# Ledger of designs, part 24: designed miniproteins, single chains

Each design is a single chain, and the fold is of that chain. pLDDT is the mean over its residues in the fold that is shown.

## One batch from the design tools (miniprotein)

Design m803
Fold by ESMFold2-Fast:
Structure m803 (fold): chain A 87 residues (1-87)
Amino acid sequence: MGAIHFDNTSVEEMEEFVSTLGRVLGFDAEVEEPEPGKVVRVTLTRDPARWTPDSDRALDAMLPLIRERGGSLGPNTLYLEFKTLPE
């Protein structure tokens, strides 16, 4: 599979974005690498114990950025797919 670039997504920016969603918005992360070094799939599941009204506002503000990174939303789950550029 080829690599696709989403919103200048480097490995570092991907890790910062996922870390922010996990830490700030209270999601539990499951990471899969269907093609090692080419595709990273992240499934984030909402943790009610860490979710606050501020988390809802932050998520709504981040929806455009999530879409730019190839994300989609389920009721309590956020799906992200990151693809690296070919060298």
Scores: mean pLDDT 62

Design m804
Fold by ESMFold2-Fast:
Structure m804 (fold): chain A 85 residues (1-85)
Amino acid sequence: MEEEKRRREREEVIRYTAEKLREIGDILDEILEKAKGKFRDVLRLLVKAIKEGLSDEEIREELRKLGLDEEAIEVALKAYEYAKK
């Protein structure tokens, strides 16, 4: 019954991921609009920040280095605050 166990584990991960993506859908759309083509780099930074526990100040500095304006930085920080809950 090893195949059934792996199938259930995959289904749980997929379902959880889909639910989290729905919850942050509006924030993701706002980041996509504000990042103006830098969305992928912004997402990579936010994932790294969650994994490493970066401070809001450190995240702001890194987003500025990516060339985001202050409005885009604020949207990205909202996504980070939501994701770290």
Scores: mean pLDDT 69

Design m805
Fold by ESMFold2-Fast:
Structure m805 (fold): chain A 73 residues (1-73)
Amino acid sequence: ADAGEAVRREARRLSGGAEEVSVEQAEKALTRAVAKGILSAEQASAVGKAINATGKERYSLEELRRLVEEAAK
């Protein structure tokens, strides 16, 4: 299964169906994906570093999906 889509779904649930999430919501979605065995802790850490490197306060669900796909390579 696509790890990016799985994280996107978790983020969408956390945002109440919104198309954008905060950094905090994105990190919580990554934590849930690790708990479900969709991502390793190392992959989730890599996505978190990528998020911090961009300096953005909010991410679209599509941007988050792409960041997860890049880190999961």
Scores: mean pLDDT 80

Design m806
Fold by ESMFold2-Fast:
Structure m806 (fold): chain A 62 residues (1-62)
Amino acid sequence: ESLSDEEIRARVVAALRELTAAFGTDMGADVDAFYRRVAALAGLSPAAVRRAIEEAGELDLA
């Protein structure tokens, strides 16, 4: 979908918080699978999710 960068970031943060609330902060070691799940919930690509999270500084994997 053609969303603004701010809207993409807001959707990703909301989806990330919902998943964290449902599954806790221990999502396992498979960060790629986690990003795919956030992407599916937010209706975005995994690459867009990763970029939005990195820009927001919400969760750092490294």
Scores: mean pLDDT 66

Design m807
Fold by ESMFold2-Fast:
Structure m807 (fold): chain A 60 residues (1-60)
Amino acid sequence: SAAAMVEAAKKAVQDSLKTGLITEKQGKEILSDLEVAIKQSASPEQIAELATQKVDELLS
């Protein structure tokens, strides 16, 4: 469940890249931020929220 949530968050960023919603550089930076959060023991919920928030900020 926890691992699935983190993978779903990464997949959402990847899908945003595939659809052209964000740039390759932006997607790489977001994925890097998620990896840093994982290293800092962020919860799966925080990781999912971070991914959504980062993508949403770029579209605002």
Scores: mean pLDDT 81

Design m808
Fold by ESMFold2-Fast:
Structure m808 (fold): chain A 80 residues (1-80)
Amino acid sequence: SLLEQAAKLGALVEANLEEVRAAIDEALAELEASGDAALAEAAARHFARLAELFRAAGREKAAALFEEAAERFRALAAEL
């Protein structure tokens, strides 16, 4: 099921939290440089949905990381 796949992906994210956070930071920096508010808003929505799936799958740390990412991308979109 999608939820079982989210549990597996969330486990992989939780095993690699520092690398995933670094990738999110890099993506934010590139997006800020490009000025693409629409892409920032789309990314925020996708990260929020992934966070919901991770939380439903019992992947608390992955959910928290992607909730934070969603907020950061939404804040960036509002400033662009």
Scores: mean pLDDT 88

Design m809
Fold by ESMFold2-Fast:
Structure m809 (fold): chain A 72 residues (1-72)
Amino acid sequence: NKIEELKKKIKEIVKSVPGVTDEQADLIAPIVLAYYLGIISKEKALELITSVPGVTKEQAERILKKVEEFKK
């Protein structure tokens, strides 16, 4: 299933950013998936990711950059 493989890869990308906890990654991964699928804008994804407790804007920007590199 391509969607399950994509979900797994997105979670790996999110967890690869220094300082992101497993709990934060579980909350962030669905937001990143929605952005990857074009359901939400980059601006909305950044807003939602930074709303996760303990997540910095720098971490959110790094996550989105890594996902954009994977999307290419």
Scores: mean pLDDT 83

Design m810
Fold by ESMFold2-Fast:
Order: sequence, then structure tokens, then C-alpha cells
Structure m810 (fold): chain A 65 residues (1-65)
Amino acid sequence: MIELTDKPVTLSDEDIDELVKFYAEVVGYKDKETIEKIRKEVKKEVAKMTDDEKDKLLQMLKEMK
């Protein structure tokens, strides 16, 4: 079945922060500059992603919780 929705899959700043936090914890990032760089890169990439790509990121975040 085909569904139409006015709410596309979108990552909030909190979702992006959780992704960055996960990477920082796994890799052991201590540098504020590195964390900020990752956050900005993730935000930029997410803004260019399709709804399918954003949905995959949201699902990954949910599975990590």
C-alpha cells in the first residue's frame, strides 16, 4: 500500500547529538573541536539525505538505546 505523509523523516538536533555522542564514546574522542566537527558534518550530510537515509539513521539510534 502507498502512504503519503506531510511529516518526512527528519533528524532533530537531539538525534544528531546522540549520534555524535555514540561515536565519541566508541572512539574515545576527548577533543571538543573533533566532536564539533563531527556534529557539523553529520548535520550537513543529514540535510542532503533522502527520507530513506534519515529513517535508517533514526532506526540505528533507536536500536542503540
Scores: mean pLDDT 68

Design m811
Fold by ESMFold2-Fast:
Structure m811 (fold): chain A 68 residues (1-68)
Amino acid sequence: GPDPTVSLNVTFGPVSEEERQQNLEKIRNAKDGETLHITVSDHQELLEFVSVLEKNGLHVSSLTLRRV
């Protein structure tokens, strides 16, 4: 079958350290076929989250980016 994948809906905006940790928990607990909604402060933070997903064997099959 196809590799395990997630969809990622990303909003760029201000993020506190607490919110960043909550996003990391969402990513850590992500399952195949899930859609994740996260806010990131910049592209570097987004790349860090994608790297965590990839390390856990999940590929980002769909990525939508929005600025607030």
Scores: mean pLDDT 82

Design m812
Fold by ESMFold2-Fast:
Structure m812 (fold): chain A 62 residues (1-62)
Amino acid sequence: FEVGDLVRAVEDFEAPLPTMLAFKVGDIFQVKRVVNDNFVYAVNLKTGEEGYVPKGFLERVA
């Protein structure tokens, strides 16, 4: 993933840490920062909330 990418959640996620986003399958995010190989920092376009999101729960939108 790259900064500015649109990505979609492929399953629901509970946030184990307060800095992480909880989300539902089908939620669309814009990537704000690629943190490491496992996480991005992103904004949920439905809620406007920002936080860390695990890459393994995301797919790129075309």
Scores: mean pLDDT 81

Design m813
Fold by ESMFold2-Fast:
Structure m813 (fold): chain A 100 residues (1-100)
Amino acid sequence: MALEKLAEKIKELYEKGEEKYKEALEKAKEEAKKLGKEYAEKLKEAAKAKNFEEMEKIAEEILKKIEEYIEEGRYEDAIAIYEEVLKAQAELYKEILAEE
């Protein structure tokens, strides 16, 4: 599975040192970093709208792109998208708390 391969690559980088993971994120192409941010924003918008169908569609699109990058050997680019999605999830939790 694409996420398993991504997790194994992240683990491999951390086994080589925390700095290697940070280097991988830095080496990611601007295209991948921008795409990750665009996916993160779409996911946040769908979540705020409580549009679960759109959230599922966006999640499938993200997973497909991560799998595509992994198949192309673009692990740094796959990690960059994953990182932006994790940040978006953290931001969604903060926004939910702020709406109280």
Scores: mean pLDDT 75

Design m814
Fold by ESMFold2-Fast:
Structure m814 (fold): chain A 75 residues (1-75)
Amino acid sequence: SAIEERIRRDVKEAEELFEEAVRLKEQGNYREASIKYSAAAIILIGAEFEALLHGDEEMAEEVRRRLRELQKRFK
């Protein structure tokens, strides 16, 4: 659906920000890394909310699962 495509686009943006955060962390720039990581997390939280507003509980759960994976990888 159009809503699903929009959510997938937001998820893609969050993934790109997360990759930037990981790179910054690897270079010892923890402050910038935290800012980018927080931005990625906020986008995913927004995507979950968007899915719930449109009654797509399965998509919302998938977005939450992706957020948990980002949290796991940003150790």
Scores: mean pLDDT 86

Design m815
Fold by ESMFold2-Fast:
Structure m815 (fold): chain A 92 residues (1-92)
Amino acid sequence: MEEARKAFLEELEKRLQELQALLEQIRDAIDAGDIPTALATLERAIAKIKELIAELRKALETFPDPFLVDLIKQLEGVLKQLEALKAELEAQ
């Protein structure tokens, strides 16, 4: 049980680190004026956030944790911001 929870939290940390790296890549691409790369990276980030939300919802069935509920809300907020940014970049 503890080993399974530890493995889950380690995988969650890795996914959050991957997401942070994608967000940095989006910022770097925008700062460089590379809008096509920014859009492609935004699409990947949006897809990964949606996947992570689905996995967190599944994890709540096994590990009921208020932290996971709050994390899902934060990720939904980030998702909304990234979708808005994508729309703005596509309008250029």
Scores: mean pLDDT 82

Design m816
Fold by ESMFold2-Fast:
Structure m816 (fold): chain A 60 residues (1-60)
Amino acid sequence: SKEELLKQAAQLNKEGDKAYEEGDLEQARSLYQQAFEVASQADPNSSEALIARWWLESLQ
């Protein structure tokens, strides 16, 4: 369901945040990319999709 996809994306964003805090920028980018893909399947304008996209652009 849409709600299940957004919950999965939220979890991936949290895992990305943890990887970023630990200094693993490659892992953080990978997790945010996964979060963006999952969230965008549900709603590309969701907070989860927008958060993931912002972090992907910021981690260039």
Scores: mean pLDDT 88

Design m817
Fold by ESMFold2-Fast:
Structure m817 (fold): chain A 77 residues (1-77)
Amino acid sequence: EREEFLASMTPLEKVLLKLLPQQAAAAQKVLTEDLSEEEQRALGIAILEEALKLFKEAGAPQERIDELERELEELKK
């Protein structure tokens, strides 16, 4: 399911999905339909960690990086 969804995407599509908040939210909704609350949290953490890595590599503003790190910390509760 999750692997099949991700396998259908090119590497570029995966990057764009993580860099575009609306697309990331849509992917979370699709992927979380069959997931427990704990699995949904784990997926959210993974997406935010990958987004942080991509934003840092792209030279995003520090304020945006700090915002994503704050969201990541909240999800880890």
Scores: mean pLDDT 61

Design m818
Fold by ESMFold2-Fast:
Structure m818 (fold): chain A 82 residues (1-82)
Amino acid sequence: MDYLKLGKEYEAKGEEAEKKGDWLSASRYYLQAGMYFYKAQDYENAIKSYRKALEALEKAGAKPTVLQSVRELIKILEEKLK
């Protein structure tokens, strides 16, 4: 499976949803992109996608517990880049 290609495809879908103001769909696509980049061991792009997902979730009015879970995931991935 080409996880890097899947990550790029879902990142593009996230950007299209974001341009349409569909923040909930944008967050889902960016979370999926981050997951695929993580499986590809592309931690920099995984972090980038999860940060975009966090922004989209905030704009969609997601609960604080959901936002905190994504922030913690980003922090764990940033530690892996050390």
Scores: mean pLDDT 87

Design m819
Fold by ESMFold2-Fast:
Structure m819 (fold): chain A 63 residues (1-63)
Amino acid sequence: EESRRQRLLELADEYRKKAVELGKEADKIAQEHPEDREKVRELYLKSVAYDVLAVGYEIEAEM
């Protein structure tokens, strides 16, 4: 029970960190290279996908 919860929280933390780093990279490119709109959009979409996965694992860990 605790082992399962701990593993899910570790996965959530991993994906949340990935989402944050992708979001920061997208923000940086948007500010420094505004012409790279396609790349910024791609990074934001990836960031959102990882954030959704992190939230999903956090919810599962509390069930």
Scores: mean pLDDT 82

Design m820
Fold by ESMFold2-Fast:
Structure m820 (fold): chain A 99 residues (1-99)
Amino acid sequence: SMEEILQKVEEWRKRFKENPEEFPEEVRKLLKEIEELDEKLKEIEKKIAEAEKAGDKETVEKLRKEYLELGIELGLKRIELGVYFIIEENKKKKEEELK
């Protein structure tokens, strides 16, 4: 399920913070990109709230579109990370069966 994939992604993020060297360079880059997108989305949410208070409807619409586009990009990167770890776990299980 999607909830199980998201939970696994959070578990891997915690392990990465403890031992980043255990992860391949490609995974380290992907995790960094995910964190950068998360921060960017929080900044846009703040800007939306400020523009709404100012009554600037044009800026609100522009920022909401940007938020949606970046949110989709974040979602895709999280799926890519989840797929990577599913593949690696399956490889480990097959190696254990052969030994």
Scores: mean pLDDT 80

Design m821
Fold by ESMFold2-Fast:
Structure m821 (fold): chain A 69 residues (1-69)
Amino acid sequence: DDALLAAADRYFEQMVAMAAQANPALQKQILNYTIEVLTSLAEIAAKKGNEKMKAHYDALKEKVLAMQA
């Protein structure tokens, strides 16, 4: 679980860093794709009964959504 949490945080940080270096159109695509991936991972975690990982993916998704607002 801790390794999965660390992997999720690393994925989030890498996607945010890529978006920051991209042009505006590509930045929007990267952030939208990141939301889609995190949503899918949260759904998979929920189906497996891993509520801790679901909550973590949902929290990372909310951070990406806030960056688009």
Scores: mean pLDDT 84

Design m822
Fold by ESMFold2-Fast:
Structure m822 (fold): chain A 66 residues (1-66)
Amino acid sequence: VFLSETMLQGRNLAREALELLPDDAEVRALAQAVLDSTTDEEAKAKTAELLRRLAVVAPDWRTRAL
């Protein structure tokens, strides 16, 4: 099965967030939602939610990762 670029980028971000913040329950839930996404639209929306959470709990990481 091939993943779109949007889904691939979302999954990569979700994996990195789980490695960076394994003890944050909200980040884990949002990352899992991205990984469970089956459409580009859902993946994009869930990835945006994860990015908003990461901007609050790990702003320095978000800046350095980009």
Scores: mean pLDDT 73

Design m823
Fold by ESMFold2-Fast:
Structure m823 (fold): chain A 65 residues (1-65)
Amino acid sequence: MLSLEEAREAIERARRAMEEAMKRLEELSSLPNPDIKEIARAIGEVLRAIGDGIEAELQLRKLLE
């Protein structure tokens, strides 16, 4: 069973990992291949949705103290 502290730490780690993934995705999007750019765009949309979910969870954890 995941403790509240472990859950917050896991969410923070996931948030940092997502930020690194987004940076790598931007690097990939700078390549001249249009198919790769389209795939990167689609993956970027998914990563942004995940990032929004992580941020919402952090805000809920702050509310709960």
Scores: mean pLDDT 72

Design m824
Fold by ESMFold2-Fast:
Structure m824 (fold): chain A 77 residues (1-77)
Amino acid sequence: MKELEEVVKELNRFIEELEKAIKDGKPPSFSEGEIRRLLLRANEAGADPELIEKFRELVKKYTELQKKKIEEARKNS
């Protein structure tokens, strides 16, 4: 299915960007809203649940890294 293939491609792109963001400590080019929209679209298109879970784990890890950055800023407050 073309729709499923496109969603899987987008999911893999987001995964790659999140992995880079986690490694480099830089934000990805997409927003939280885009993450949520992609997750819903992936579920509706019938994407592999394992791939979706991997994406969710990366989102959580990225969020934790953002919290660490805030903690660093707070240290000097």
Scores: mean pLDDT 77

Design m825
Fold by ESMFold2-Fast:
Structure m825 (fold): chain A 71 residues (1-71)
Amino acid sequence: TQQLIDQLNKLSQQARDQGALEASRHLSDAADLLEDGAPKSQVIQQLQKALQAAPDSLKPQIQQIIQQVQS
């Protein structure tokens, strides 16, 4: 769980650095939901929103995290 939170925070920073502010916000929100022990469905919803707003360069990493959360 902590490793996923760290990965999401890193991706959020990368999205912000690329000017993808909406993707960055959704990735950060997903990390916060994981820290709070929220249901997987809520985390996945934020990750799907991040994926939709993300630049193509970050989409594979976000998709990988979605798969990890679904497992």
Scores: mean pLDDT 85

Design m826
Fold by ESMFold2-Fast:
Structure m826 (fold): chain A 100 residues (1-100)
Amino acid sequence: MKAPKVTETENEIVLEGEAIIEIDGKKVAVPVKVTVKILSKNELELIFESKDKKAAEALKKKLLEMAKKNNIEVKEVKEEKLEDGTYVVTLKLHTKIPIE
């Protein structure tokens, strides 16, 4: 497993690396960028970017399943494709338990 590049600021964590996802029953390593924004004690915004549409969709599905298992409410899901071909998925999450 390659170590992801982590960049931290006061309210934002950026992870750049490879995610292992399952596409059509096969595990595939795909380059991804994940940004975690801390909006409040109970609100997070997750933004992930990938050049691979199937990777973006698989990451979205996995994060939605993990949120459901951890009783985290998904307030918003936004998907867009940038002009350079990058797929961007934004999840706005609300937790009942404070982040810290």
Scores: mean pLDDT 73

Design m827
Fold by ESMFold2-Fast:
Structure m827 (fold): chain A 70 residues (1-70)
Amino acid sequence: SPEDDLRQYGYRLRGRLLGVMTGDNPQEVRNQAQQLLDRLDEIWDQYERGRLSVEEARERLDELEKELDA
């Protein structure tokens, strides 16, 4: 379902961010990953509270993934 796809996407992004934060990366890179993780948690909280649709939450996660991949 779209809801299950969104949840799996969120888990995958969270895992990637935690990998950056716990990996052998410079402090600045880890700090940037923490900021993105805080943004992920905000997006997820808004979605769980019904303030974002599945489509809106997906768009926000796509923006976050672009920043992570830059």
Scores: mean pLDDT 88

Design m828
Fold by ESMFold2-Fast:
Structure m828 (fold): chain A 98 residues (1-98)
Amino acid sequence: MEKLRELVEEVLRLIEEIIRLVEAGDLERARELNEEGLKKYEELLKLAKELVKNKEDIEELREILLEYAERMAELAASHGSTLQPPEEVTRKLMEELE
């Protein structure tokens, strides 16, 4: 779970930095960070899927994914966008992971 929390924090920081770079007009650096963020997100999903498969700490995994979805919704809202409710996003993601 600690590694999953670290990956969530890394992905969120990269997204926040990407938004700043886009707003500053540094599209090349934003692209590079987006590629790094996608790799971290894939690692996060792979780890989450392994945890679900092993039926390990499912409740803690759900809480971490809900926190991720809530923070993503906050970032989107601060830039004039609306995402699906965090609970719905978390439910769908957990279903995809099984």
Scores: mean pLDDT 77

Design m829
Fold by ESMFold2-Fast:
Structure m829 (fold): chain A 100 residues (1-100)
Amino acid sequence: QQLQDKILDILAKYGITDPALQQAILEQADLYQAEKLALGALLARVEQFLRAALVPKDKALKVQAELEVALIEVLQPPAHEIAAAKTYLEQHREQLEEID
């Protein structure tokens, strides 16, 4: 599957080789393709999984950005969905920082 291969290549590029972490991220992509998860929620969960695995925030955000590009290239979601995902991620980051 083209999307799965691209996701695994991105994770490997950043040294993310833990099979459980890779599988958790692939499951989020499957949920998005099944319309059970919004794009913004997928990208937020990927950052959370990487951070929980002690990946530095800057690296986790780079992985998140490259996964967003791969999802857009393969699945070609409409522009309004991409814009909604960006807004969700901005709001999610602000809420987490205010609660801490």
Scores: mean pLDDT 79

Design m830
Fold by ESMFold2-Fast:
Structure m830 (fold): chain A 83 residues (1-83)
Amino acid sequence: RKVTPREEAERRLPELIAALSDPDPAVRAAAAGEIGYLAHQYPELARPAVAPLVAALSDPSAAVRTQAGLALRELGELAASAL
């Protein structure tokens, strides 16, 4: 493992994935948005979030669905392989 901004993103990813299951839809939407930002910068690092983001596309909150869809667009082929 390397001490880089990328390693900080890797450390944060499990926390963001857990936040996708938060009872508060605002927390879930924020988590999906942050995962989308990480996917834009480091698509390979966001690979473990693909399945949780696909599940978030069925979320009752429109904000969560929108953020999850945007994050999956950033993942591109990685997201397509999970569908």
Scores: mean pLDDT 77

Design m831
Fold by ESMFold2-Fast:
Structure m831 (fold): chain A 87 residues (1-87)
Amino acid sequence: MSEEEKERAIEELVKAGVSEELARAVVEGGVAWEAGDLEAAKAALERALELEPDFYQALAALGYVYKELGKDEEAEEYFAKGREAAA
């Protein structure tokens, strides 16, 4: 993802009502995920959840990160939290 694509994604999230700090953390998590940097993706998504603990998109994304890290138990825990936050 280019810097221009990151800024566009951040602007679209902000336009949808997400704070700039939360939008940036979520987009950085997605960029790290696409690059295969699972630890950077985890850190960025955990940062997003520090800002908004019930942000279901970050909870679901972190579930996928844990699954790719081979931590299936933690992955299911985050998927469950994401489902509860989305309801």
Scores: mean pLDDT 80

Design m832
Fold by ESMFold2-Fast:
Structure m832 (fold): chain A 65 residues (1-65)
Amino acid sequence: QMRQQVQQAQQLGDQAIQSGNVDDLVRALSYVVRVSVQLRQQGDQGGQQQAANMGRRLSDALDRL
């Protein structure tokens, strides 16, 4: 289900940001990008925005390390 993928992306992203670990942040960002592509193909605009926002947060966290 699409909701599960968005929820998992949010959970992985939040965990990675909390850990401050480069590997976790990179893995979470990779997952968020994959989910975003799938959401775009399925026309889920809301989920796509949420995935994009998480991607930005992960990118910002990496830049601060």
Scores: mean pLDDT 80

Design m833
Fold by ESMFold2-Fast:
Order: C-alpha cells, then structure tokens, then sequence
Structure m833 (fold): chain A 60 residues (1-60)
C-alpha cells in the first residue's frame, strides 16, 4: 500500500468514528475531504465522495 492509501483509509475511519460519536456529518465530510486533498493529493470531487461514503456507513 502507498502512503496515499494509508492516509485515505485513516481519514475515512476517523470520519466514520466521529459521526458515530455524535459529530455533525456535514462538518466531518468537509474536514475529511479537505485532509484527503491536502495530505493524500486526491481531486476534490473524489475526496468528497469518499468522505460522504464513510459518513453514510456511520449513519446506516
């Protein structure tokens, strides 16, 4: 696995955990997407989609 894959997975896991702990889903999506763009070099649209997916799993 690359460093990018590790950062993405850790960010998504933290996003899921944060929402389960009662954090605002919209704020968590914004924060997780921003981190994946800056730290993992993902395009903004993909970063947002991955953050949304992690939050959706937490709310299921």
Amino acid sequence: ATEQSRIVQETMDRAEAAVKAGADPDEVIATAAARMVTEAGLPPDRARALAQSAVDRALA
Scores: mean pLDDT 84

Design m834
Fold by ESMFold2-Fast:
Structure m834 (fold): chain A 69 residues (1-69)
Amino acid sequence: SLEEEIERLVKEAYEAAKSDPNATDEQAKALADGVRKELEELSKYGPEEAIRHGERIVENIKKAAEKNK
């Protein structure tokens, strides 16, 4: 379901943010919460677009974390 896909992306965003050595757990949780809210809002306009956007967000978080290693 769309809800399950959003929850997967939120979890991936949290894990990606936590992989950044400069990020606190509180910051990673706040970022993941923000991703959930954004994807839930975008899902009103298109579930496929929301999922693709979420995948891009996760990729960007991973790239940012990698640069800080």
Scores: mean pLDDT 84

Design m835
Fold by ESMFold2-Fast:
Order: sequence, then structure tokens, then C-alpha cells
Structure m835 (fold): chain A 95 residues (1-95)
Amino acid sequence: LSEEEKALMEKVLDDVRLHMREYGMSDSSIDDVVKRVRDALLQPPEDRDKAIRETAKYVEIKALEEGLSEQDALKLSFAVEASMREFTAERNRLA
């Protein structure tokens, strides 16, 4: 990754951590999700959309397991997906 792409990645990961903390998710779930977000965004372009969607669904499941309402779990899932898609859009802008 270029220096610009590395900075963008860390910004996206920080946004994900912030959203999860706002919803009261545990540190272990935050760490797990952040690793999955990084792995998804490092997938080849052809696999990335599927990886992003799978990661968002995983966030929803983890939020429900930690006692969030279905509404809040869905909102958090959408926020994480939006942050991940922002990475893809910004990478395309930098090219």
C-alpha cells in the first residue's frame, strides 16, 4: 500500500473503532471486527465487495450477541459498511 492508502486504512479503522465504542461494544469485539475490516479491505478488488458485506453482517451478529437491539445492530452494521466503502471510493479517487 502507498503511504496515502496506509493513512486512509488507519483512518477507516479508527472510524470503525469509534462507531463500535459509541454503541458500547466490548474491546474484544472491537479488536476482532477491526482485524476483519483490515482483511476485507486488503482483498483483491474482485473479492472486496463480498468481503465488505460479510464483515458488515458479522458486525450485526456480534452487536446482537452483545445485547444491542436489532435497530442499533443494523445501524452499527451500516456505519461500519459505510466506512469500509469510503476506503474503496477514496482509493479510486487517488488513482
Scores: mean pLDDT 84

Design m836
Fold by ESMFold2-Fast:
Structure m836 (fold): chain A 85 residues (1-85)
Amino acid sequence: SIEEKLEELLKKLKEAGKPEEYFELARALAELYRLAEELEEEEIREVAEKVRELLEKVKPEDPAQNAEALRVLVEELRRRIEERK
């Protein structure tokens, strides 16, 4: 599930041991969860694919880069939801 993959990503970044980046990522993930509830089945599949790509690119030593990637994903999801209006 998408929630399971997001929790796994968050756990890996928490283990990196940088609280500032960790909390910023947690906020971005919380927003992603909220947006995911409004997505259609096809859009959820696309989000799952991007989460998978982020998991492959997760570097415990670079949590700041991971947070930036998630912020970009959140903004992209916002645009897709806005386009559906």
Scores: mean pLDDT 60

Design m837
Fold by ESMFold2-Fast:
Structure m837 (fold): chain A 79 residues (1-79)
Amino acid sequence: SMEDVEKVAKELQELYKKLVEEGKSPEEIAKEVTKKALEIIKSTDDPAVKSMAIVYTMIILQELGIDKETRQKYYAELK
């Protein structure tokens, strides 16, 4: 549902904010956010929820300044 899609975006955004507030490095934030996104993807059969988890994770990694090659490796783990 759209509510489940919005919930995933919010959960990933809240995790990102928490890790920034804890002083985690961009690399550690990228690892933890990608891990959470993968857990969400494995827990659901809803393709919209899976797509949101992937898309929002990629947005966060780009905002963190993670390089394109590393982002592509994480993307491969999520699909």
Scores: mean pLDDT 86

Design m838
Fold by ESMFold2-Fast:
Order: structure tokens, then sequence, then C-alpha cells
Structure m838 (fold): chain A 60 residues (1-60)
């Protein structure tokens, strides 16, 4: 699914946040889960990327 594929790509791109992205990939995270992660992430790049993925998932 797009959410699993996107979450795994984010885990690879943001290694410090990788555990959180992998957990969402394994659990089948929703756009709301990625929005929450975007708000909670201390890394601005990871936060922005998670928010962008959440918006894409909301359009599906």
Amino acid sequence: STSVEGARALAAAYPEEAAAFRALADAGGTHQDFLRLAEESPDRGASAAAGALARELAEL
C-alpha cells in the first residue's frame, strides 16, 4: 500500500526517526497517524515529509 511504501521510504531517509516510521509501516498507518507523527517529530525535515505523506494518503 502507499502508506507502507511511503513510511519505509521515510524510515530510510530519516534514520533518527526510522523506528517510528517502521512501526507505522508495519501497523498500516493512516493519514491521521502520519499527521500526529509530523506534529511530534523533532526533526523539521521528517516532520514536513510525514505531513506531506499524510496529505497524499488523505487524498486516496
Scores: mean pLDDT 76

Design m839
Fold by ESMFold2-Fast:
Structure m839 (fold): chain A 92 residues (1-92)
Amino acid sequence: MDSVDGLRSSIDQAVRSAIQNGRALQMGDSLQTLGDRLDQQGQYDQALVAYDGAITGYRQAGRQNPSLRSQLDQRIQQLQQRRQQVQQRLQQ
């Protein structure tokens, strides 16, 4: 009953704070790890929220540091693929 909405609110606040403090990359890494853990626990809706936050963090990090953009674009693509797999599990 700690709902997807509670996690979303916490992630949105954390992402905003990380972006303002130049920690968008670290937040992306942390949220990817959280998403992977939630997926392993079968908490698919929560895993999707965490992956969406990670993608936002990586996109912002790539905008701030163009030298990382190629590596971050690859991470974003991998996360989008994981997100699709989690969505498929929700439909089963």
Scores: mean pLDDT 83

